Designed miniproteins, single chains, continued (3). Designs and how they scored, part 15

Each design is a single chain, and the fold is of that chain. pLDDT is the mean over its residues in the fold that is shown.

## One batch from the design tools (miniprotein)

Design m8496
Fold by ESMFold2-Fast:
Structure m8496 (fold): chain A 66 residues (1-66)
Amino acid sequence: PAQPPPELTKKQQEEMLKVMEEGAKIREEGDEEVLEKLEKFEEENPDASLEEVIEKFNEIMEEHKK
């Protein structure tokens, strides 16, 4: 019992899994810019909630796929 359960609704958990799967695909395709922008956001906002990280990741992906 090292980690507490996440404070996410089932819908948010499904969205998080979908974002993680998309992130894995982006890594395979070599879209390092998207990952770098996300990492910088997390470094600048260490207390950011999981929801906020997911929303930011979606925005970065939308702008990158322009």
Scores: mean pLDDT 68

Design m8497
Fold by ESMFold2-Fast:
Structure m8497 (fold): chain A 64 residues (1-64)
Amino acid sequence: MQLSNEQGRRLMRRLMEEMGMSPEEAERVVVLLQTRGEDAAIAYIEERYGREAGEIFREIVASL
């Protein structure tokens, strides 16, 4: 998925505020989304933050 610089920053902010991610973790998720797609980013999030976090992420991405 290709994000603009503004969309990437907005996504990072929401990941930090709504999911409690560190800036480093949020950046990793944005890179995964851009390089490997939404399913890969969701799998990474679900492994570390649980299934509910994956659903929140889907909602955030859909709102970009």
Scores: mean pLDDT 81

Design m8498
Fold by ESMFold2-Fast:
Structure m8498 (fold): chain A 96 residues (1-96)
Amino acid sequence: SMEEERRREQELKELQELARKAGTLRAKAWMNPSYQAEADAALAEVEKKMEQLPEERTEILRLMNQYAMEEGTKMSKAMVDEQKAAQALAKELAER
């Protein structure tokens, strides 16, 4: 029924949001161990929810990895942007 499809769609959206949170926290934990406990807890929530939607397991694991990579890319970009800003400031001060 449409009501059953809506419930499954909602449960899948919730699982996808948990996967995003778990992936993002996993990437943060790579740089900052203080996030490890939250990352482990988020992964446990994803694993528990996947027991209700086992057919989605492969896609959810892919999404978790994708979100972890996206967060890692953002962290790398922030580091590059900070280095460029520091170099620009150093150059400006040297030219005074």
Scores: mean pLDDT 83

Design m8499
Fold by ESMFold2-Fast:
Structure m8499 (fold): chain A 95 residues (1-95)
Amino acid sequence: SVLDEIRAILEKAGHSPAAIKKFIEELKKLLKELKKLDEEIKKLLEQNASPSVISQLVARRIGVRLRLIGLVEEASLSLSDEQKDKLFALTNKAL
């Protein structure tokens, strides 16, 4: 799976099992939150919901995406350029 490939990159970079577990748990949480927001936004658009309601969910989605970027960037500080590129590609594939 994509998450197993991410684990392998972090293991190769020398991250502890505890650090990898924490990263994967937070990544899974953020990905789940993004998926739920995308599904809710799609449903509201299909229902012709008010722009203000849709805007609130879009703002929340932007906030979750920024947290995801921050999580990946922090993990990337100990990675080679090749490992960083792979981590970002895998994270985008998981979206």
Scores: mean pLDDT 86

Design m8500
Fold by ESMFold2-Fast:
Structure m8500 (fold): chain A 98 residues (1-98)
Amino acid sequence: MARELAEEGYRRALEAKTKEEAAREVFTTVTRAVRTLDEEELRELAELLEEYAKESSEDVSEALREAVKTLRSGLEILPEVSEAVLEVSEAVKRVVDR
């Protein structure tokens, strides 16, 4: 599924007439991926989009690299948010117990 979404997103970006259209098509692909794919598949999608970026024109490459950056940032934030929630829960428990 990750490969199919990457190929579809890349094809739509190549068919775009402007940099803004390419970015919109890639963003739509990322939004669908986040909704349908698990964490491992999202990492594979990021790797595939990065490979396509290396072979693309500058406008399409820029849109793809921005999508990869967005996906990788999202994947990195999830553990940090979980850790912060746990720390807050432990602090509240400490106050209630005293």
Scores: mean pLDDT 69

Design m8501
Fold by ESMFold2-Fast:
Structure m8501 (fold): chain A 85 residues (1-85)
Amino acid sequence: SKAEENIAKGEQHLELGRKYEELGEEYIKAGDLAKARDYYNQAAAHYLEASSYYFLNPESLEKGKEANEKYRELVEKAREVGRKL
């Protein structure tokens, strides 16, 4: 169904968000703030996409809220890192 397809796309974006968030954390540890900011921005974009797909289905509204909270978290992390550049 379209709902299953949308949820699957949401899951794919959620996984990409986690991957880029982890890369951002690795570059923070390495002292590369510019790359860390860029990866946090990529993570935020994927969490926003995941949230959008999840909100299309009543069954995944809570996952959508969680993904949207991660989006806001990563936007703030990117801003904080950007202020140090």
Scores: mean pLDDT 91

Design m8502
Fold by ESMFold2-Fast:
Structure m8502 (fold): chain A 91 residues (1-91)
Amino acid sequence: VSDEDLRALIERILEENKDKKPADENSTLPAVKAAGLILTFIRLNLPVPLELVRDFLEAVVLYYKSKGYSIEEILKDPVVRLLARKILEEE
């Protein structure tokens, strides 16, 4: 997985979600739920469903974008990189 592949995934997520505003209180609940489920799967040594990884990545990326971060700055976050690599490696 290259940095160009990671960038392309982040750009795709932003384009798919361009009309969504992450500033609403209700917008964080799906991300918190996905994070909790991911932790449960990890603790039980079970494979984490790709859809939960994607939901969490989307929430994190949209949050950073709402704060005015560029795609390049978002890609410097180790959590973003880890989640994006997991998605690309499962394809």
Scores: mean pLDDT 70

Design m8503
Fold by ESMFold2-Fast:
Structure m8503 (fold): chain A 61 residues (1-61)
Amino acid sequence: EREKLIEEATKRAVEAAKSGNLDEALQIVADAYQKLLEMGVPRDEAAREAVRIAKAALDAT
């Protein structure tokens, strides 16, 4: 569940960034962070995963 959420969010954020829609990419990262917290992932771990998603999106530009 957690791994699949992160993989799907990463793919969506990367595609949004590649299309030039950085605002959408950032919203996908923020939504993923919130969902991880709702799943009971500790704040520090959720933040690290969100940063990884954001880096993947930025590296795709």
Scores: mean pLDDT 82

Design m8504
Fold by ESMFold2-Fast:
Structure m8504 (fold): chain A 80 residues (1-80)
Amino acid sequence: KEEFIEYLKEVYEATDEDIEYFLKLAEEGKKNWEKVPEEHKKHVEKMAEEANFNELMKYYILQQLINDGISEEELKKLLE
């Protein structure tokens, strides 16, 4: 968790507000995880695995897709 937060601060110049936003979306995504179709779960898990990110990242990705309609290509660029 702390290593990933430091990564976001160093690579993406994330502020404390950005980190709070990430954690909030990850929590919301975790709550919504059970409600989404199995196909969407598999796609989100694959995106998170390809990005080499931790378990919280799959929940964050899911919630971003729900809230902002961000494309898979845009997410992959952010995770590179």
Scores: mean pLDDT 65

Design m8505
Fold by ESMFold2-Fast:
Structure m8505 (fold): chain A 97 residues (1-97)
Amino acid sequence: MEEAVELALDTAFFNAVDVINRLFKEGKSKEEIYEEAVKAARETFDRVLEALGIELTPEQREELYRKLDEFVRKAVEKMEKEGKPITLEEAIELRKS
């Protein structure tokens, strides 16, 4: 179960980074990028868990959503600070932290 949850978190986060990079290149605001990336991450996370037949308690889901929100926040802050898209290497480093 833990391995499948980690796979769902990885898939969700890397998809969110793609959304961040796309919207950044389109000139969207930091706030809009964060909102869309968080939405994409949560939707991807839910879809992966559903595909794997994994049911979370409301408490577990809330905790993992907060973890995803934090990863997305760090990614958006890094993009804003550096003024460039997030590289694959940078995304991997952020996910490990």
Scores: mean pLDDT 85

Design m8506
Fold by ESMFold2-Fast:
Structure m8506 (fold): chain A 70 residues (1-70)
Amino acid sequence: MAAELEKKAEQAIQQLDQRSQNAGNQAGSSTTSSVSEEQGRQAGEQAYRDTVGEIHRQAGQAARQAALAA
């Protein structure tokens, strides 16, 4: 019921966050080791902003679907 749908929405958000964290960690780590830390921060910041926007969009979509299914 509603609790199950909310759980699925939360799970989708967590999965998205984990994926972005993995990608960000790989890019940041690689960049920092061979390039200026500043450039690593800029790349990480851009990836983070894109990821945050994507998470918000997915969260909204999942919540909307949960509400419709309820």
Scores: mean pLDDT 66

Design m8507
Fold by ESMFold2-Fast:
Structure m8507 (fold): chain A 93 residues (1-93)
Amino acid sequence: SVDEAIKEAAEGAKKDVEAGLPQHVIDTAKNGSKSEATSVTVAAMILASMAYEGGYYETALKFYEAVIEADKLQGVEPSEFVKKMVEETRKKL
């Protein structure tokens, strides 16, 4: 079912947090190319969304906050969408 697929994806995102992926996103934005930073930021946004839909709000928050930090390190203004998702996710905690 779609709900089972979302739960599996959210569990995967939680394991990625435990593996240090949010910090890897930040480190890639700091030390990597703009293309590398964009790729890891897009991946982090997908993982954050899956975690949010699965009810894994602490996991979702870690990825959304990593996206904001990565954007700032790249000299890019974080999107209104990601800022709004950080606030909405914090309300769920």
Scores: mean pLDDT 88

Design m8508
Fold by ESMFold2-Fast:
Structure m8508 (fold): chain A 95 residues (1-95)
Amino acid sequence: MKPLLVLVVRGTKEQIDEIAKAANEIAEKYPDVKVFVQELDEPPTDEQIEAIKKAFPNAKVVRLDNATPEEVKKLIEEAIKKDYSEVLVLASRAE
């Protein structure tokens, strides 16, 4: 199984939309890389993060409060350089 990068990000709707746009730009540049952006109503709990780690033992989980699109893009591109081919972005809105 290929390693999985999980980015847990919190931001405004506008920041989440720009992160999704950056993810699409990465997918166009790296067609063998799968990037999924999932918008959540609430941030994942510690139990949910532990469940992800248990289901995907090779997953690297990174939490980013107030993530910028540029920071997210940089982390994904650095992961691709380290042979990551699947990225899951779990984005929750700041109230």
Scores: mean pLDDT 79

Design m8509
Fold by ESMFold2-Fast:
Structure m8509 (fold): chain A 56 residues (1-56)
Amino acid sequence: SPAQQQIAALDAEHAAQLKKVMEEFKKTKNYIEGFTKMVNVIGDYVDRLIAIRQAS
């Protein structure tokens, strides 16, 4: 379905964003900032996933 294709693309984008956050954390060692960014990336993913499913 179109929703499955959009979810697969969103999953790939989400994985790439988490990788960037982890790479930044390894460089900065800022524990609180890294954790906050990770939570925000997860939240954005969930919101977009809900939007895709509601549009289907």
Scores: mean pLDDT 83

Design m8510
Fold by ESMFold2-Fast:
Structure m8510 (fold): chain A 72 residues (1-72)
Amino acid sequence: MEEELKKLAEEVAKENKDKSPEEVEKAIREALKPYVEAVKVEVEYRDGKLIVGVLAVAPDGELLAFKVEVEI
């Protein structure tokens, strides 16, 4: 599940990398929402990269945390 969610987050971030961090956060959150009980997404620009942090609660109650970096 984590690998699948991470790949989905990365694909959505790449599709939306030309948008504001707030718009990217919203897009990733909405994409992940059907697969998790709860999700928090933080996005920032740093050193020519879009940095995405995800904290989610899986349906089985496990806490998932991962980071995605996309070149801009």
Scores: mean pLDDT 81

Design m8511
Fold by ESMFold2-Fast:
Structure m8511 (fold): chain A 64 residues (1-64)
Amino acid sequence: SVEITTETMEKSLKNMAKEGRTQVGVDGARTSGKTAKMLYPDVGAQIEKALNEIAAAHEAKAKA
């Protein structure tokens, strides 16, 4: 589901941030969102939006 995918990505990004790899995690989340939109026409757009929002939040936090 979108919720499980979002929770898994959030944990992954938090772990990557602890390792100093925030940008790798952000890029991965955005790529995963694009892939989901291509593979799952109905729910993929919702997954892409959720993953892009998570990626943007982590990118903004890294710049602060």
Scores: mean pLDDT 76

Design m8512
Fold by ESMFold2-Fast:
Structure m8512 (fold): chain A 119 residues (1-119)
Amino acid sequence: SRAELARELTALLQAGVDAVIEWLRKHLPPELAEVAERILREDTPFYRFVATVALGAVLARKGLADQVTPEEFEAMIDRVAAALERKAAEWREKEGRYPSTEELVQAAIDEAERLLAER
């Protein structure tokens, strides 16, 4: 389920960058895993970090990773990250609070699934 995936990814994020990279290498084609590792090892904004992990996981879970080029993967990461930044800003304005990591992960999964459905 989406809730189970969000919980698993939240735990991976809490375990740190190396644990996330190891998980992505195990579940993604090498070309996409290399893009993800590069992004995650950069001084990357938190929303882009979450977007990379969530999109990689959704692609793996749906069996679509082999249908996506490295360039498409990075472009989709940027789109998910931008959507998360906008949603977090709206959350702060409407609810007066910051979203939790689990809420951001759930939002990233939803946005990744939406983008993949539009392909």
Scores: mean pLDDT 86

Design m8513
Fold by ESMFold2-Fast:
Structure m8513 (fold): chain A 106 residues (1-106)
Amino acid sequence: AGKESVELAEKMAELLSSIPGIEVKLEGNKLTITNYGDEEQQEILEELAKELSKIPGIEVKVKGSLITITLADDFAEKHPEEMEKALELVEKAAKKIKEIIEKKYG
């Protein structure tokens, strides 16, 4: 099953892929994020990765501009209270990066 964990991963992928200069690959409950943006955008993504890694059932790997986020198959069932927190962290990071891009190009 893991339907709810996959749905959360899909929502996270949608939010992150909406950011200019970010490529997201979704494989079930695994997201692979590639940052083609600047160093400031990278810093925000690394802060997001750090915060997500503190959530039980979320595994994060950072390799330069490449970030991999894996949700446990039973994440939604075992940690339903953390689902909203994980999504909120992604939404806040996406908003912050978009505001920085707008400031530089607006």
Scores: mean pLDDT 81

Design m8514
Fold by ESMFold2-Fast:
Structure m8514 (fold): chain A 84 residues (1-84)
Amino acid sequence: LLEKAREYVRKAEELIRKGEEFRKEGRLSEAVAQYTQARQLLSQALKLLKQDPNASPEEIEEVEKRLKETEEKLEETLEELRKS
């Protein structure tokens, strides 16, 4: 479970990076798509970490924080899209 969770986190980080690039370019719909997929992967990673007895509380907290940050970026980008 740990390896799969870490794989999902790594993929989510790549999607967040792409979302940030799209957002900087004003491509808000594409940014939303990237952040939405990243949020889904981080949610899946968190579920896997919580099921694995070898997952540290610190690793779980880090992923929870990253998920929250991604949700905030998604909300901000959606608000920008609504105002444009």
Scores: mean pLDDT 86

Design m8515
Fold by ESMFold2-Fast:
Structure m8515 (fold): chain A 85 residues (1-85)
Amino acid sequence: MYPVEARPLSEEEIAALRAREAALAPVVERIATETDPAARAAAVDELVAAWEALIAEYKERYGLPEELVAQWRQQIADLRARVLA
């Protein structure tokens, strides 16, 4: 079961999570501007790995709802399909 109470996170913990989330934005922008299919595929793989790591971290620490995890995984799949098509 998910934890029933949220505890205050340390500034370091909040910064680390925000840093991981922020790291996705540059990768997404790089994918959008990259013209080489191989480099785009590598960037998508990097984004997927980072996003799955973020999901795992949040699920382990905060007990993310399965619905939210499913939404994020669908967004990853949609991004891959659109970029690698």
Scores: mean pLDDT 68

Design m8516
Fold by ESMFold2-Fast:
Structure m8516 (fold): chain A 79 residues (1-79)
Amino acid sequence: SELENAREGLERLREDLEGLRRLYEENPTEEMRREILEGLERGLRQLEQLAKAFPELQEEIEELREELERLREEIEAAA
């Protein structure tokens, strides 16, 4: 179902977030920072689209959005 596909996508985004945080901690270069920020921006756009399409996932989406935004701010502040 579309809802199941959305849930799978949300789980993948959570895994991607954990990977991006780990990647930043291991390789805090300017080039890597830019790529991670681009990845976070894509994730935030995807979450916005999912929230509009699947109100059943709104709570989980909002929680993940907050985590993505926190990491983005952390990385931007480190510049």
Scores: mean pLDDT 80

Design m8517
Fold by ESMFold2-Fast:
Structure m8517 (fold): chain A 78 residues (1-78)
Amino acid sequence: SDVEKVIELLKKEYGVSEESIEHFLNAVNKYPDLPKKILKLIEEGYTLAQALTIVYHELKEEGKDTSDIEYVLKDIGK
């Protein structure tokens, strides 16, 4: 699934914690199209970190809860 592909990339490319994976899954439960959008951005040439940052800003602009994505981004930025 798209969710499993993004989780695998988060673990392999950035070594994110299990807590970050839980936060990412919480974000996907709120925004089911999120993994597909991330994968499309990666296919367009963005890194996973860049793709996640783009979707974070789009959700923020829409007035949506971004706390789970902020947690994941903080872990990536170590």
Scores: mean pLDDT 88

Design m8518
Fold by ESMFold2-Fast:
Structure m8518 (fold): chain A 91 residues (1-91)
Amino acid sequence: TRDQFNRYLDLASRYGRQAADLARQQGFTQTSDRIQQAVNLALSDSSQLGQALQLLRDVTDDLRRHGTPRLTTLTGSAASYLSSARNLYNS
């Protein structure tokens, strides 16, 4: 259970960082900063997993309006793994 939690958290942070890097490369600086903030929240304190997850979901919804399929896939993957980590933490 703890090993699965750590694995999901690592995957969420990996996809989140990839999304932040891609957003910055494409000129979406504010989007990159929001994604990085969510990753930092998730890694700093397990009590903040819900806040981090909500921030990633909000970013993903915003990106859907701009037609950025690669970015929405990466932020969606990060949110999915973070949701899995949160479910294990709350179990």
Scores: mean pLDDT 83

Design m8519
Fold by ESMFold2-Fast:
Structure m8519 (fold): chain A 80 residues (1-80)
Amino acid sequence: SVPVLLHLQTDEPLVVGKSYPVSGLIDGKPVSGTFTVTKINEDGTIEGIFTEDNGEKYKVTLKPIEKDQGKVYTGTAEKL
């Protein structure tokens, strides 16, 4: 797994099965694409599939950054 930092471009609460535009970093490399939420865990971790604009896919697990930003998440990604 590689580290990720993703900015989800939404003011809405995240919902399982919905897709959100995102930009950020995967393994320190700039990315943009779509994040589809597959699961929200009891501990607040969010699981989903990131589909990069180039068509590459990653299984991603995210946690919000605790700094009133609400839209910025850190976690790990595994390339599919």
Scores: mean pLDDT 81

Design m8520
Fold by ESMFold2-Fast:
Structure m8520 (fold): chain A 69 residues (1-69)
Amino acid sequence: SGTIERVDRRTAVVTFDDGSTATVGAAVARLAAENVGETATVESPRGPVTVKVTKALGDGHVEVEVLSV
């Protein structure tokens, strides 16, 4: 498990230190949900962010862990 911050609901999302989560942007969520456990690079206002998909939540949303911000 990692601690991460909310990046952007359109590009990526992340878990917080307290274990709360946000959602991945729609297009990324669809691809990531089929590839739980894989690493993906998504774009954010801060530039490219590498994330690891940790869970599929079932509604086209996933939990991700940010590996680089």
Scores: mean pLDDT 50

Design m8521
Fold by ESMFold2-Fast:
Structure m8521 (fold): chain A 59 residues (1-59)
Amino acid sequence: MITPEEAALMGKAYALLRAQGITPNFETLKRIAQEAAGDASRIPGLIASTPAEELAAPK
């Protein structure tokens, strides 16, 4: 249901969020990957513009 390109971008976003101590929300990772439109350089900016409550997986 996700492309290999989206999966790679999700992996990069996941790694960046884990480096910040955040457990990522899967739906938010998918959204960030789709908004990046294949451009990994956009991922840090998309993370910075996303509310913290959406970045973290709900308990």
Scores: mean pLDDT 75

Design m8522
Fold by ESMFold2-Fast:
Parts: structure tokens; C-alpha cells; sequence
Structure m8522 (fold): chain A 66 residues (1-66)
């Protein structure tokens, strides 16, 4: 699978987070990327089966697929 620099930054931010679960806004803050860039990266990673998407307490969060 081809990972872009933006996708790698998203995965690194998740790996460094104790919960392993972050929203698009939290990922943008931690990576320094815009929310639109993060949204595109996480959508590609979910489609590729690398990340999973969950709704927890009304918020959409992303975490590594096991």
C-alpha cells in the first residue's frame, strides 16, 4: 500500500496517543495539517483498511485497524 507523508503523519499521531483514537480536529492539531487534508488522509486510510471509523458519544473518531 502506498502511504503519503500526510497519511504517515496521521498514523504517527495516533500511535503517540494513549487512547489510539482521535477526531479530525485533534489530528489536525497534532499533525499541523489542515482539517481538509486530514479528512482526505483518514478517508483514504479507512477505505484501505488501515484505520477504522467509529462514532463515540456523538463524535466521529479514527483509530488503527487491528
Amino acid sequence: MKLSENEKKVLDALALTPSGKLTVEELAEKTGLSKSTVSKAVNRLVKAGVLKKEVINGKTVYSPAE
Scores: mean pLDDT 80

Design m8523
Fold by ESMFold2-Fast:
Structure m8523 (fold): chain A 77 residues (1-77)
Amino acid sequence: SSEKRKKEQELWDKLMEEIEELIKKYKASPETLKKIQEIVLEFLEEYEKNRESLSLEEFEKKLEETLEKIKEVIEES
């Protein structure tokens, strides 16, 4: 539905804003940025494969998991 897609877009936009703030706060290196890009791409590929079957709750959970992976990469760098 269009409502579901609007909420998915809002959640995605919030994730991208949070990632940008983490990058700025921790001054992520080019190597860390590449790892972040790879994590984001992995999420997008999984989303495209499952978009029609993925619930809003499952989408939100996947975004949270993606953010956790990004935080781990930043902390380990």
Scores: mean pLDDT 83

Design m8524
Fold by ESMFold2-Fast:
Structure m8524 (fold): chain A 60 residues (1-60)
Amino acid sequence: GDDELIDLILSDPEIQAEVLKLLSSDKDDIVILGDKLISKYPEKEDILQKLKDELLKILE
């Protein structure tokens, strides 16, 4: 759930910085930067894909 995503963001300062960049980005940039973040952290693909999808949903 959301608690697992928050814990992931707070436990890794590099992921935290990239997520903050996504939160300040346009919809098209979120798609591109989100895909790059997922490719950088494939072990965390499920959580990062969920973050990307939720951010895109908020921007509708």
Scores: mean pLDDT 73

Design m8525
Fold by ESMFold2-Fast:
Structure m8525 (fold): chain A 90 residues (1-90)
Amino acid sequence: MEKEVKEKIKEGEELLKKADEYFRKSGEKIREGNYEEGLRYGEESKKLLEEARKKYEEGSSTPESKENSKNLDKSIKRLEEIIKKIKELV
């Protein structure tokens, strides 16, 4: 149980790192005026954040996992608003 919880947290951390990479790429494409690709990377980043949240929820036997899940919900909502604005430009 404890070992499985730690593995889920590590998986969540890896997904967060990947989400940050895609979010950075999204911003780069938007700066280039490529809103279609920027939107695609933004949506992929959001999907990865949602997967990370699920991993932290699976590991939510610890206060840290619960806090990380809540923080991810806030990040996902912020990214949803950004994606919505980008869609208006595509």
Scores: mean pLDDT 76

Design m8526
Fold by ESMFold2-Fast:
Structure m8526 (fold): chain A 97 residues (1-97)
Amino acid sequence: SLVEEIEREAKRAAEEAIKAAEEDIEKGGQVLLEGTARVASMLSSDSADAVLAKAAEAVRETLQTYKTESKDKGIEKMKEGAEEVVKAAVAEARRDA
């Protein structure tokens, strides 16, 4: 189903972004945005916009936490934000189905 495909691809994008962030937090943000864009391409325009907005928010919060607190706290925020992107992608896929 579309929902199962979106969940699988979104989880992959999140996992790749977190791994990249452990080496380079800014690269992790880029990887999350690129992975989320691939997932968004499988959704309707409105659903795609919602998921991309969640990814942008996650990256902003991650980088702000990294700058104001620490890299470890930034990575924790990336994990939280990536999970929220996966949830948003699955919810939007269910609306599109």
Scores: mean pLDDT 87

Design m8527
Fold by ESMFold2-Fast:
Structure m8527 (fold): chain A 100 residues (1-100)
Amino acid sequence: PSEEEIDRDVIIAFVEILRALTLKSLKKANTPEAMEIGKELSEAVDKAIEALENGDFDTAIEYLKKAKELVEKLPLSEEDKQSFLNMIDNIIKQVEELKK
């Protein structure tokens, strides 16, 4: 595989980890509001992964930014929110490096 393909697969792995951590936090929160926002977040993450797999980095960044907005709305602790937001920002930065 090319260096770009390896870097993209690594970024996809980080997005999958973000999804798993988000799902764990939502199960802990266990509210109807959190579950609804979590569904939208899961859909945004799925779209970001699909875009990354297709080499559509601009679309991937758009869905990652949508995921960031949804994390802000989740009834999580400030610590957990900041952790997820930092992770998403790091993923966006890595995707931006791929499109250069």
Scores: mean pLDDT 79

Design m8528
Fold by ESMFold2-Fast:
Structure m8528 (fold): chain A 69 residues (1-69)
Amino acid sequence: GNPLKPVEVEVAPGETKTVEQVIAEGPRKITAITTYTRNEDGTLTTETSLRVEGGKAKLLSTETKEIKP
């Protein structure tokens, strides 16, 4: 299978940014959906979901971490 590549995005405090990546193409497209939320305390919450074409997005992981300069 195709490995999920990490994506770096710039997100301001209170901002949410969603990135969609197609990770497999064939009879059905598989899309990785990564949502980045910068919290007011400066932490970044990253949620990763997978969606199969015609299906619902399924949450795989949620991570909240401090951003180090």
Scores: mean pLDDT 71

Design m8529
Fold by ESMFold2-Fast:
Structure m8529 (fold): chain A 79 residues (1-79)
Amino acid sequence: YRLSAEERALLMATANRMQAVIDEGLANKLSVAEMKARLDAVLAATLAEHPDLSPAVKAALRALADQMKAEFEARWKAA
């Protein structure tokens, strides 16, 4: 499927927002559980603000959140 420019912009904005949450959480020494909760909150807020998104875009946002949580946990375990 082809994402619109607006849908791609939303995915990039959400990724940037999640990265900012990770950076702030690392600076404040948050636990893995707290970080995952904050990333889930960002996802939930984005989905609530954009209920009219296609199922494909909603799935992509959920996959993005899962990917960000997995990458954070992998980095945390590697340290």
Scores: mean pLDDT 79

Design m8530
Fold by ESMFold2-Fast:
Structure m8530 (fold): chain A 70 residues (1-70)
Amino acid sequence: MEERKEEILKRVKELLKQANELPMTSDELARVIGLVLSAIGALLEGNYEQAERDVKELEELIKRIKERSK
């Protein structure tokens, strides 16, 4: 269980590093923050399935922002 939590937190940290280097609109920034808070909240409640879904959505959002920025 701790291993899964650490893996999810590591992924969130890596995605936040990527997001910090990207030009984002206020709407995109709000979505990134919302997904990060949702994922962390889910981890605190032991809802790893929800946390993994939130991280996947965050990954997809960051990918789209990167593609838009090119």
Scores: mean pLDDT 81

